# Ledger of designs, part 93: designed miniproteins, single chains, continued (3)

Each design is a single chain, and the fold is of that chain. pLDDT is the mean over its residues in the fold that is shown.

## One batch from the design tools (miniprotein)

Design m11445
Fold by ESMFold2-Fast:
Structure m11445 (fold): chain A 72 residues (1-72)
Amino acid sequence: VEELEKKADELEKKAIEAYNRGDYQKASELFNEAAKYYTEAAKQALDAGDVERARSLIEKARKYKEMAEKLK
């Protein structure tokens, strides 16, 4: 879970940097990738019985998926 969440956080930072540079296509791709890793981390948290952590990760995945779609 920690490794997937860390990967998602790194992708989030790269997406924000791309957005600040005006590269909206790359920002969209990176936000989508971050959302996928947050979703995978949430699934692992659910498998471990950590429902509250899974909810938080699912909310992050939804947020970044919406950001990615908005930039398309």
Scores: mean pLDDT 82

Design m11446
Fold by ESMFold2-Fast:
Structure m11446 (fold): chain A 65 residues (1-65)
Amino acid sequence: SALEELEKEYEEKVKELMKKYLGAETEDGALRAYFAGNVEGAKKLSEEIKKLKEEYEKKVKELLK
């Protein structure tokens, strides 16, 4: 159904954003410490994810209405 496709697409987009910002540096291991220093990028990522989720939930409610 359209709902299932929508969820899958949003889920993939969220992962893509995570990979883009988190994996901007190909190096792992000391990721936690370095990521904490990149607060500005992390905050933008969080805001984008929240917005994406709200849009998805709004569409779901429209279908349920």
Scores: mean pLDDT 66

Design m11447
Fold by ESMFold2-Fast:
Structure m11447 (fold): chain A 72 residues (1-72)
Amino acid sequence: VSPEALRAQVEPLIAALSDADPAVRAAAATQLGEIGAPYAKPAMEPLLRATSDADPAVRRAAARALSAIGGP
């Protein structure tokens, strides 16, 4: 996958973190973590909010993504 394709996915995934469906929010958080630094760095603030999500799967995915983006 090209760097341009990874970067292009970040904005739609940040938007998906606000989706009505918790499965969509959890998938978006997971994919942002898979993209990782440096491309997913703009998602760190939205992911921090997602760690307080009502759905536990979303909270776990967001915490994992933050760990992946923020380093060790």
Scores: mean pLDDT 79

Design m11448
Fold by ESMFold2-Fast:
Formats: structure tokens, sequence, C-alpha cells
Structure m11448 (fold): chain A 63 residues (1-63)
């Protein structure tokens, strides 16, 4: 059976300001990391700010 992984994310810039936070779901942990990094890259492009930190917390498998 397919398992979905969920995590909460927080993306912070070089000044320590939170650019985005929320929840991500993916088919596995590698896809979850890829989605978080893609979101960080998009935020850099949209805001012109540099991402310093991407945190994934509360990682769990959905039933």
Amino acid sequence: PAVTVRADYTITDEAGEVLAEGTLEAPDGAALVDQALALAARLEAETGRKVARVELTGVEALP
C-alpha cells in the first residue's frame, strides 16, 4: 500500500525572518525534501531574498 509522509515546514531568510511556513505531503521522505527545496527556490525567485534555513518538523506517515 502507498504511504504518504507529512511534515510541517519553516523557511527562513539570511536575516532570520520567516518567509513561509505550512505543511507538505509527499509519497516519501525524499520527495518531501525535494518539495521543500523547490518551495525555497521559488520563494527566492519571487522575493529576491536568500533562503538560509529550511526546517521540516513533525514528520509522520499518514494512515
Scores: mean pLDDT 81

Design m11449
Fold by ESMFold2-Fast:
Structure m11449 (fold): chain A 57 residues (1-57)
Amino acid sequence: SEKERRAVILKVAADLLEVGADIELASSAYSPEERERIAEESRRAAEELRREAEKLE
């Protein structure tokens, strides 16, 4: 169904956001404070997408 497809896309997007952030942090010269902020923002964004996916299930 459309809702099931949407939920899968949101979950994949959340996973890709986390992987993308890990790659960015591994390959870029950030300060420890900037790294913590980027990691926190990535976690929050992924969690928000997963919550939206759960609403569709």
Scores: mean pLDDT 82

Design m11450
Fold by ESMFold2-Fast:
Structure m11450 (fold): chain A 93 residues (1-93)
Amino acid sequence: SPLLEEAERLLREADKLIKQGKEAFKKGNYKEAIKLYEEAIKKAQEALKLAMEALRTVPKSEILRAIGLALRAIGLIFEAERNLELAKEKLKE
């Protein structure tokens, strides 16, 4: 499914952006970390939308893959949002 392949690509990009955001945070680059986490959230939300759309059109054999990608997207959104709030709090200090 092209939708599932694109969702997987976006999730890989979101994961990479979260890792880059964590490295920026460790270096005290909180503004950079915020931008990276916001971009990660955007890509994970796009992946979730594509995985949910795929559930309407994929054969039964791919339903578990679509569900797995949707759950992974939700997990990455929660992780990035948590890290985003921590980085924002550091800027208020």
Scores: mean pLDDT 90

Design m11451
Fold by ESMFold2-Fast:
Structure m11451 (fold): chain A 63 residues (1-63)
Amino acid sequence: MSKEQLDGEARLTLLIINAVLAEKAGDKETAAKYYEQAASLARELGMNDLADIYEKKAEELKK
């Protein structure tokens, strides 16, 4: 495991936590933004399944 990968996974976790907190607060726009950032980072980390999940979640919040 590289330091870059571990740092990326930590950032991904923080983005997801922020997205969930915004969603619980009813702030759909902020939640969608964090899910989009999480999806982008997950894709960079090779976590394509997670990226797809968070992209879909962000789109659902924009409707």
Scores: mean pLDDT 82

Design m11452
Fold by ESMFold2-Fast:
Structure m11452 (fold): chain A 55 residues (1-55)
Amino acid sequence: SAEEIGKKVNELIKKYEEGEISLEEMAKEIAKLLGTDEIPKNLEEIENLAVRAIL
């Protein structure tokens, strides 16, 4: 569901902020959760993709 996807996206962002995963790993996992093959290349693209999952 969208709510579960949003929770997983937030968990990935938190792991990145805490230094547990790289930006590339976070981008890849978020893209996978949203069913897109367009992997974000920077934080702005990741934030845009995350907003689509939550809002």
Scores: mean pLDDT 74

Design m11453
Fold by ESMFold2-Fast:
Formats: structure tokens, C-alpha cells, sequence
Structure m11453 (fold): chain A 73 residues (1-73)
């Protein structure tokens, strides 16, 4: 039905938006990690990179869900 297709499309767009937001946050953390490394704190930089990796993993999950929704449209 058109109603189901509309809801699937809205869910697809929402999940893509969440993935993009998480990607941007991960990039920000990577930049902070590079700056932290330059100031002589490798352990703190590693922790920031670990947080960025977790955000990228979450973004990948949303991207995968979005792809699955697109296949149903």
C-alpha cells in the first residue's frame, strides 16, 4: 500500500540522517584525537579514536538498515 511505502521511505530518510550525524561526530572526534596527540597525550588520543570507531560502527548499522529498507521500497 502507499501508506506502507511512505512509512518505509520516511524510516529510510531518518536512518540516513542519523548515520550522517554519527559520521560527522566521528570526524570531529578524529580531529580532536589528532590535536590531542600533538599535545603529547597518546593514551587520550587513543580513547578519542576508540569513541570515533564506536560512532562509525553505529553509523554503519543505520546505513545497513537504510539499505534494507530501500530494498523493500
Amino acid sequence: SEEILKKLQEAYEEEKKKADELRKKAEELERKAEETLRTGSPEEAAELRKEAEKLRARAENYENHAKMLQEKI
Scores: mean pLDDT 87

Design m11454
Fold by ESMFold2-Fast:
Structure m11454 (fold): chain A 77 residues (1-77)
Amino acid sequence: SMEELRQLGRELLMEGMPLAMEVLRLAVELTVARRIGAPREEIEELERRLEEAVERLARFEEEAKKILEEKKKELEK
């Protein structure tokens, strides 16, 4: 049933939430570092970590879409 697909979507949201929060945390930390004039090395490290966190979240979103598509096909017969 479509209810199983919705439940899977909710479970994937809960799994993805920590990754999204990590992106937000790093984005805020980077904004603060830039505004206070933190050392260039600190800013570059935060930019690198944010880029990696965004990539991890994007990878999770791609895998989640794949999982949902596979479940949808399973439910179609």
Scores: mean pLDDT 86

Design m11455
Fold by ESMFold2-Fast:
Structure m11455 (fold): chain A 68 residues (1-68)
Amino acid sequence: GASAILKSLLDEFSSDPNITASLVGDNQLTISTSLSPEKLIGLTLRILGSYPDLDVSLSGDTITISAK
């Protein structure tokens, strides 16, 4: 389910020094980055395209990914 995908994404993003990822319970992943606004928007759109069963939102420098 979505929980397994979020845990996999947590492990993936935690290996990137430009990304700080945190899992809240089993249903929400928060990602904070040092990327430019253009790259941050690009990353958000890429996640949306790769995981259509997840809700993805961008607020400032933070991307929030949640189970639908």
Scores: mean pLDDT 77

Design m11456
Fold by ESMFold2-Fast:
Structure m11456 (fold): chain A 71 residues (1-71)
Amino acid sequence: MSAADVYRFAADVFREQADKAEKEGNTEQAELYRRAAELFDKAASYYEQGNQEEADKLFEEAIRLAEEAVA
């Protein structure tokens, strides 16, 4: 499994978490999860382009947003 595959899988998981949060009326948490998912998709794209440094930065930002959502 490539890092890009892992990032895309993470994006799918966080989109699923966003949908659950939205259903529960937690719109702010849902938005943080959606933003994290978007950053994971961007990280996958940069990794596939050979820009591992940018992919790593986007991954770190995505994790930060996801942690904020669960705080």
Scores: mean pLDDT 83

Design m11457
Fold by ESMFold2-Fast:
Structure m11457 (fold): chain A 79 residues (1-79)
Amino acid sequence: SALEEKIKQLEKKIEELEKELKEVEKELEEIEKNLDDSNKELVNRYIGLKLRKIGLETEIELYRKKLEELKKELEEKLA
């Protein structure tokens, strides 16, 4: 089924994005423990990672909404 294939592809994309998000979150936690406002390079990296986290969270949310729509469509076709 083309719908089942789309669901599988989207689940894989979400998994990849969630993995990236966990890596970003881990790096943010490490930076936050040693964050010094006098270190401009560290502050800039922290800001960049925070922005990337927001971007990843937004993209994951949009794909999860699409996945829920596709799963509902599949359930309706199987009923």
Scores: mean pLDDT 85

Design m11458
Fold by ESMFold2-Fast:
Structure m11458 (fold): chain A 57 residues (1-57)
Amino acid sequence: SEAAAYAAQGEAAKAAGDYFTAVVHYARALELEPDNETIRANLRAAYAAWRAQLAAA
């Protein structure tokens, strides 16, 4: 599905340490499947990691 493609891009960005890009892709995936708890959890985790990177910079 299109949501699965965005979620996969989010996973790739997260693996690369690019948490902002991961947030963008997971948010798009969640917009397509708003009841998908796995995508929601991954979005929350990526957002927390992105905020942590901003606080450390």
Scores: mean pLDDT 86

Design m11459
Fold by ESMFold2-Fast:
Structure m11459 (fold): chain A 90 residues (1-90)
Amino acid sequence: SREEIEELLRRVLEELSTQQLLDWLTQAIKALSKTNPELAQLFEKAKQALEAGDREKFIETLVEIIELLAEKSGLDPIRVARALADSLLG
């Protein structure tokens, strides 16, 4: 559910610094800009929210990214959320 995804994201974000998150977002934007501009725009929106200190908007935008990836891949959103968490942590 959306609540399970949000809870997972909140736990992952407690383990990472703002700088680690900004670096990850910057790398994702660079990787996606040519091949998936829609997804790159969502990552840019997430980065802007994080830079503004808007944690709720940041989490909401990560949920939008997860939902979009789930739709495009035919996967369960919780599976996409776990894959994103794994990418962020290791």
Scores: mean pLDDT 84

Design m11460
Fold by ESMFold2-Fast:
Structure m11460 (fold): chain A 80 residues (1-80)
Amino acid sequence: SAAREAQLEALVAKTKEANGGDEGVAELVRLTLLAAEAYAAGDLERAAELLERAAELARELGDEELARALREAAEELRAA
């Protein structure tokens, strides 16, 4: 978990550097990667919460299609 968190932070830092320091995009990538990790660990509630947060951020960034897809994925996990 802690080692994986550090790996995700390193990935986010590289993504931020490549995108000229867009912190919103970096945080969106971080949230989706954390959600994928939670899902792989069997923590469906945490995965759904992280996807909901990612959906809200995607909407703030103007990506309504991605926001809808992330919200639908979260609803599916809560229904399981």
Scores: mean pLDDT 74

Design m11461
Fold by ESMFold2-Fast:
Structure m11461 (fold): chain A 73 residues (1-73)
Amino acid sequence: NENFIKNMLAEIEKRYKFTPEQKKELINLLKEYSKLVDKLREATKNGDEEARRKVQQEILDVINKIKEIIKKS
């Protein structure tokens, strides 16, 4: 969802200034986060505990990468 990424990026940019490279990396991570949230919903709906655990770990990894970019700004 382009609106989600645009709104989230705008909120983050109110507090932090990024290089064009950092902004591109952040946009890519926000896209991946959005995709993983959709996968988590599907795994939960299907009762797939193995897929749910895997997706939860992938979400945490993406959140940590976003935090590292913000920390460097």
Scores: mean pLDDT 82

Design m11462
Fold by ESMFold2-Fast:
Structure m11462 (fold): chain A 58 residues (1-58)
Amino acid sequence: EELKKELEKYLAELAALGHTEEAQELARRFHEAIKKGDLEEAKKVLEEAKRKAEEARQ
């Protein structure tokens, strides 16, 4: 739950900054990782989303 909420925050920021396609792809990858039970991949997607959002803010 917390991972999902944190991801949604970063995806919303990316979409607001014009990176909608990237946000959609990250969301899709995250959901696939959760379906597989691959928590490592889910965390990597979250970290990538956070990194991209931070870069986009600058």
Scores: mean pLDDT 80

Design m11463
Fold by ESMFold2-Fast:
Structure m11463 (fold): chain A 92 residues (1-92)
Amino acid sequence: MKEGAEFAINAIDLAVANGGKVEIQSEGDTLTLTLSGLPVTVMTALALQGIGLDLDGVPVKVQIEGDTLTLTIEGLSEEEIKKVKEHYEKLK
């Protein structure tokens, strides 16, 4: 199941829909999303979703600092990382 990549796409979609800023970085099989300017309710929902995935064995790390949410998703294929990046480029 493609839960990590699907979560990344959902997080980007919600951030863009709510007028937030999205920064994407990748290193190997790891994708880091830095989201800012989101309503607290949206940021909290994404954080809880990421924590839930981590508890279910999908490697997602969640960090919150002020109005910034950092989501680190590991174990992604090169194809999954490309798909997430291409999805974000279409939203610019």
Scores: mean pLDDT 83

Design m11464
Fold by ESMFold2-Fast:
Structure m11464 (fold): chain A 65 residues (1-65)
Amino acid sequence: SEEERKERIERGEELLKTRYHMSDEEIEILREMAENLEEAKKNSNSPENLGRWIVSALAKGLLEA
């Protein structure tokens, strides 16, 4: 369900904060990346949309490294 999905995400974010000391800003970037992936899956199921998201995610990660 939507609620169960949200709970899983919250648990993952908590682990990233507590174990890996990620900032709220870094977690927000990961949320955006995940949302872009879900949107790509929803809109066409095409490899092109998935590839577009991967490139975007890598670009964001590289810029913030």
Scores: mean pLDDT 64

Design m11465
Fold by ESMFold2-Fast:
Structure m11465 (fold): chain A 64 residues (1-64)
Amino acid sequence: SLKGSIARVVEDYTGQTPEELDLKKGELVEILREVDGSHLWVRSLETGREGIVPVRYLELLESG
């Protein structure tokens, strides 16, 4: 249901594993898929990099 949605990073995040992204507050990401109940696979719209981020660091700009 979240696939293709755009979210804003609400706080700087440093990846804890190689699969996770480093993200800056205010950065926009596209949600590609859900990984589990607390993590999403996203693509940075600024850098084009993909990876995992905890859902709590994201704010949906538009929820369907």
Scores: mean pLDDT 82

Design m11466
Fold by ESMFold2-Fast:
Structure m11466 (fold): chain A 96 residues (1-96)
Amino acid sequence: SMAEKERKLLRDKYGLSDEEIEEVRRIQAEMRDMMAAGKPLEQVKEELIAKYKEAGDERGLRLVEIAYESMKSFIDKLLAVADEVEAEIAARQAAR
């Protein structure tokens, strides 16, 4: 169900075909692997842009940008939730 929700978001927000959505998902998987190896998201973005630019793949460059924006939006939302939870815990501890 999460995969179907992500596919719908990419289709509705970016106007991607099913083939382009699968390419974005492959790029996101490559980004996650590079981050798991210790690279920050901004470096991963720069390296993938350089790779696709060297290949002359303008369509691939667009998909890398979409994959980055989707991943950054997800990370930013997770960080916002973490900040709210930390603030709530701190407030509860200060009240006792």
Scores: mean pLDDT 79

Design m11467
Fold by ESMFold2-Fast:
Order: structure tokens, then sequence, then C-alpha cells
Structure m11467 (fold): chain A 55 residues (1-55)
């Protein structure tokens, strides 16, 4: 349903924000890259849900 899609979109943005903060707090370059990669994956899922909402 559209409401369930909206809730999922907000959840994905919240999780992406958490990974971004973890990347900024990490002192290990490898851990920073892993967190940033997770953030980008969640952003891509968000983009997919936005496109699905247009259909």
Amino acid sequence: SPMEKSIEMFRLLAEASEYYLEAKLSTDPEEKQEHLKKMEELKEEFKKLVEEAKK
C-alpha cells in the first residue's frame, strides 16, 4: 500500500543516516568505507521505492 511504502522510505532514510554517522565516528578507513557503502545501498533502495510510488 502507499502508506506502507511511505513508512519504508522513512525507515531507509533513518538507517542511511545512522550509517553516515557511524562512518563519521569511525577512525578506521576500512570501516568508514563499509559504512558509506551501506548508506549508498540504502539510498538506492529509497530511490527504487520513490520510482515505484510514481507507478
Scores: mean pLDDT 82

Design m11469
Fold by ESMFold2-Fast:
Structure m11469 (fold): chain A 58 residues (1-58)
Amino acid sequence: SADEQNLRSAELYFALYYLGKGLSRAEAQRKAVEVVKELSKTLSPEEILKLAQELVDQ
């Protein structure tokens, strides 16, 4: 679904953000999944993706 695609894209952006903060690939991926899961309790998939994109935008 579009919602699942938005959540998977958000996980990729959060993983990139955490890699930039010095986390290992595996740790960055786990942290990204955890953050998206937590945000999913209060935000829509589209809002989560927007937030993740804002963290890595130039």
Scores: mean pLDDT 86

Design m11470
Fold by ESMFold2-Fast:
Formats: sequence, structure tokens, C-alpha cells
Structure m11470 (fold): chain A 64 residues (1-64)
Amino acid sequence: AELLREARRALEAGDRETARRLLEEALSQTSDPQVQAILRAALGVLDTSPAATLAGLDEALALL
């Protein structure tokens, strides 16, 4: 949960590099397949739509 909150703050600050790293770390530590799927989708749209990545982070946080 903490890594996802940090990734969210990084995205709000415009720091996509830090957000990507934190999302990758969260994905590596997650054993829940549903959360993994959401985080992979969020990573996939990070460069195209930071807003969609934020929505994915909020969804993953709601499941944790």
C-alpha cells in the first residue's frame, strides 16, 4: 500500500520515472492476481495517460 501511495504522489508531482519504479516494486511484492493485473495496466498507460494510471492506482489501493 505504501509504495502505491508514493507512486501516486510522484505522478501528481509529474515525476513519471519515480512513479514507474515504485509501481514495478509494488507489482514485484504483490501476490494478488487482480492487483497485479491492475498494476500492469497502470504501467502500460503511464506514458500515454498519467490520469488513467492514477485511476488504476486508486482501484488497486481500494483492494488492499
Scores: mean pLDDT 80

Design m11471
Fold by ESMFold2-Fast:
Structure m11471 (fold): chain A 90 residues (1-90)
Amino acid sequence: MEKVKEYRERLEKLFEEAQSDDPEKRIAAVREAVRLMDEIASLKTPEGIELLEEGAERLAKLSQDKDFDVRVEASLALIHAATLLNIAKR
């Protein structure tokens, strides 16, 4: 499915931005990733669920970030991603 491939590429770019040395850029990338994950969840597809699981794992790593505000944003994003996964798997 072309749309899932586009979402995967966009999500990968956002997680690359989340490796920036600027914590504001990392926060912005996390926030955009969450918005994209909402769109992915709306697909209601197995491929979308797999992509959400990959995103959640990457957000879990960012929840250990050296910057406090990045950790908070990533932790909130991870809770949101877990909620989306619980709904999508039902």
Scores: mean pLDDT 84

Design m11472
Fold by ESMFold2-Fast:
Structure m11472 (fold): chain A 109 residues (1-109)
Amino acid sequence: ERKQRALDLLVGAVRAVTKAAMLGDPELVESILRATAAQLEALGYPEAARVFREAIPKVTEAVRNGDYDKAIEIAKQAAVEAARLIGGPETAEEVSQRVDKAIEEAKKG
């Protein structure tokens, strides 16, 4: 299902961004967010893709400043908003919970 694939991409993106941010790698973070946006657009969710593209400068700035928790929080907010655009408020809540778990798992190494 395109919708399920899009939601899995959102969760995977935040997991990957969490790891990249903790490594202090703003270029990898930008690459992850751009790749995720392109995949969301290909799946038919251009508005969700736009949310991710708009988050790029804020997330990368936070990583460059060493504020990794802020970078992760901005990426989470982008994923939750993208999920709301894809499936509404219930979908946003489901993705928010999955993203919180993914962040916790990524932070453990």
Scores: mean pLDDT 89

Design m11473
Fold by ESMFold2-Fast:
Structure m11473 (fold): chain A 111 residues (1-111)
Amino acid sequence: MEEAIEALQKGDYERAVELAKKELEKDPNNPRSYLLLGEAYLKMGDYEKAVEAFEKAIKLSGENDVRAYILLAEAYLKMGDKEKAIEYAQKALSIHPDNPEVKELLEKAKK
């Protein structure tokens, strides 16, 4: 996990994908590995793959992962789906009402 996070932080997104997939080989139900996989895909511009990974992370985390909803909303906004971006940003805000990142994302999606 730590090596995959380091790869993501250094901008080695392809390596972050490979390392996240290796973590999933050991634990296929780890929501953190799907979050990292999705974030790497998001940074690479693979928005559809990012969405799939974030949706899996949400399902495995019991639908209470604010970070997963924020990243899912960002992916939909990048794809031009403003309606879904607003929907998931509002879901994140319902879990953590004072999150400034979510408020900025909602403002961008509504305009």
Scores: mean pLDDT 81

Design m11474
Fold by ESMFold2-Fast:
Structure m11474 (fold): chain A 62 residues (1-62)
Amino acid sequence: EEEKDKKIVEEFEKKVRALTGTPEERVAKAEELGKEAKKSLSEEGQKKIDNLVAMMKTLAAS
C-alpha cells in the first residue's frame, strides 16, 4: 500500500510543479489536485498531501 501511495504522491508533486499562475492560484489548484489524490490514498498518504499543500500555503503567505 505504501508503494501505491508513493506513486500517487509523486504524480501529485509532478502536477503541482507544472502549475502556473500566482502563488495563491497555484495553492488553490494544488488543493483541488490534493483533494482528488486523497480519494485514492491511505491515511498516511493523505497526511503527505496535506503537508505538501501546507508548505505551499506557507510559501505563498511569505
Scores: mean pLDDT 78

Design m11475
Fold by ESMFold2-Fast:
Structure m11475 (fold): chain A 94 residues (1-94)
Amino acid sequence: NTTLKLISLPPEELPVRPFDPALLALLQARIEELEEEIAKKSTDLKELLALLATLDQLISLLRSQDPAHPEVAALLERAEALRSEVIEQIKKLL
């Protein structure tokens, strides 16, 4: 599906970046770190908002990669699932 219903990219057009496996490895490691932080179920709203902001940045970076690449698709699914979890934790604090 090539049509985006929700735009998560910055206002300026991002050029499609050449595939970089080293960048994907770094993004994967960062997602693993975020999974550990989210699993702690922090009650600190500031910490949860920082996690949400970091996830939004990671999702934007992944969306600038080749969307047909299976590793990119898998990391996007993981990042979006974590984002939903953080939002649920924030809602419980409000």
Scores: mean pLDDT 73

Design m11476
Fold by ESMFold2-Fast:
Structure m11476 (fold): chain A 60 residues (1-60)
Amino acid sequence: KEKTVEEIKKLVDEAVELSKRIRDLQAAHPDDPAAQAEVKRLVEELKEISKKINELIDKL
């Protein structure tokens, strides 16, 4: 279960970095359709990370 806690921490750190990247892309390229598509993709990755965190918490 200690290994599961470490995995949760890694996913949380990854989610924080992903959120920062989303904000940076939106700020730098607000009118770029390619940047908007990338943001949508990153948001979906963030949702998947959130689901994984919840699944790992359920195993504790």
Scores: mean pLDDT 80

Design m11477
Fold by ESMFold2-Fast:
Structure m11477 (fold): chain A 64 residues (1-64)
Amino acid sequence: MDERKNIARFIGLALRIMAELPGLSEEEQEKVKERLKEAIRLLDENPKEAVKLAEEILKFVEEK
């Protein structure tokens, strides 16, 4: 049950991250994609931490 919720939240965050990629340099895009791959791997082991990592990636990309 919680797993489905965390997966849905992760997908939403990943889509937002992908939407911001065109504003980044090619090097930054590659770094963001690698970090997102790590978050996807973490989703299998610890969905809550995967969501947190995706939130951190989004914060980095949005540069608040």
Scores: mean pLDDT 78

Design m11478
Fold by ESMFold2-Fast:
Structure m11478 (fold): chain A 62 residues (1-62)
Amino acid sequence: SDAERSAAASVAAAEKGDATAAGTAGWQSGLMSNNREAARRASQAAADGDAAGAAKYAVEGA
């Protein structure tokens, strides 16, 4: 699905240490899956500099 593709992009960004890109892709994944909580958690993790956390919430929400 588009949500799973966006979650994969979040994981790829996190592997590069890019918290902002991981959070953006995680937010998109959450919106596509209609999972507001996952989108919010991914964005908050990214704001905290936690790229791995952002990717985790993206995958769980997709």
Scores: mean pLDDT 83

Design m11479
Fold by ESMFold2-Fast:
Structure m11479 (fold): chain A 61 residues (1-61)
Amino acid sequence: MLSEEEIKEKLLKIGKELREANPHLTDEQLVTILTSLLVKEYGIPREEAEKIAREIVEELK
């Protein structure tokens, strides 16, 4: 399994690409998308996934 740091780096890249493709995407929509990816792809509990997703979205600001 990837480390938390590696997961964050991958999601920063994905988040940047999503925002580039969808410039009207809100921060809250991006948090929702990234949270769902973390839960589905990495099996991270939703509450923890949401915290990680919010950190990533803050980095993208």
Scores: mean pLDDT 80

Design m11481
Fold by ESMFold2-Fast:
Structure m11481 (fold): chain A 57 residues (1-57)
Amino acid sequence: VPPAEQRAADAAAAEAAAEALLAEMEEKIKAGKASPREAAVLYTAAGILRAAADFLA
């Protein structure tokens, strides 16, 4: 597999992971099962994953 294709795949995977984390955390917040601190940490992690995806692309 060419390096550029692998990088694009890694970037797509990072974006997908960020979206999944945000969706799961939002469901937990709506269900009342997540603390605001936990939500803040995970939103920050999702932001870092999106920044990494942009860097890899």
Scores: mean pLDDT 75

Design m11482
Fold by ESMFold2-Fast:
Structure m11482 (fold): chain A 67 residues (1-67)
Amino acid sequence: MSPRELAIRGVGHEVRGMAYLLDGDREGAARSFREAARLYAELSELTGDEADREQARRLEERARQAG
């Protein structure tokens, strides 16, 4: 998967996580944020970008708080 594809899919899962939170589905939110975190971590390994690594860390924290 290209860096661009990883970024787009990561954002997609993050947005889905927010939608689940608005619906009160904490388990759905946790799964979506965890998948987004995985994609940003993979992106960080390809790019070496600290911002992507920090985003993955924040999304893992959001997943823990949601579920």
Scores: mean pLDDT 86

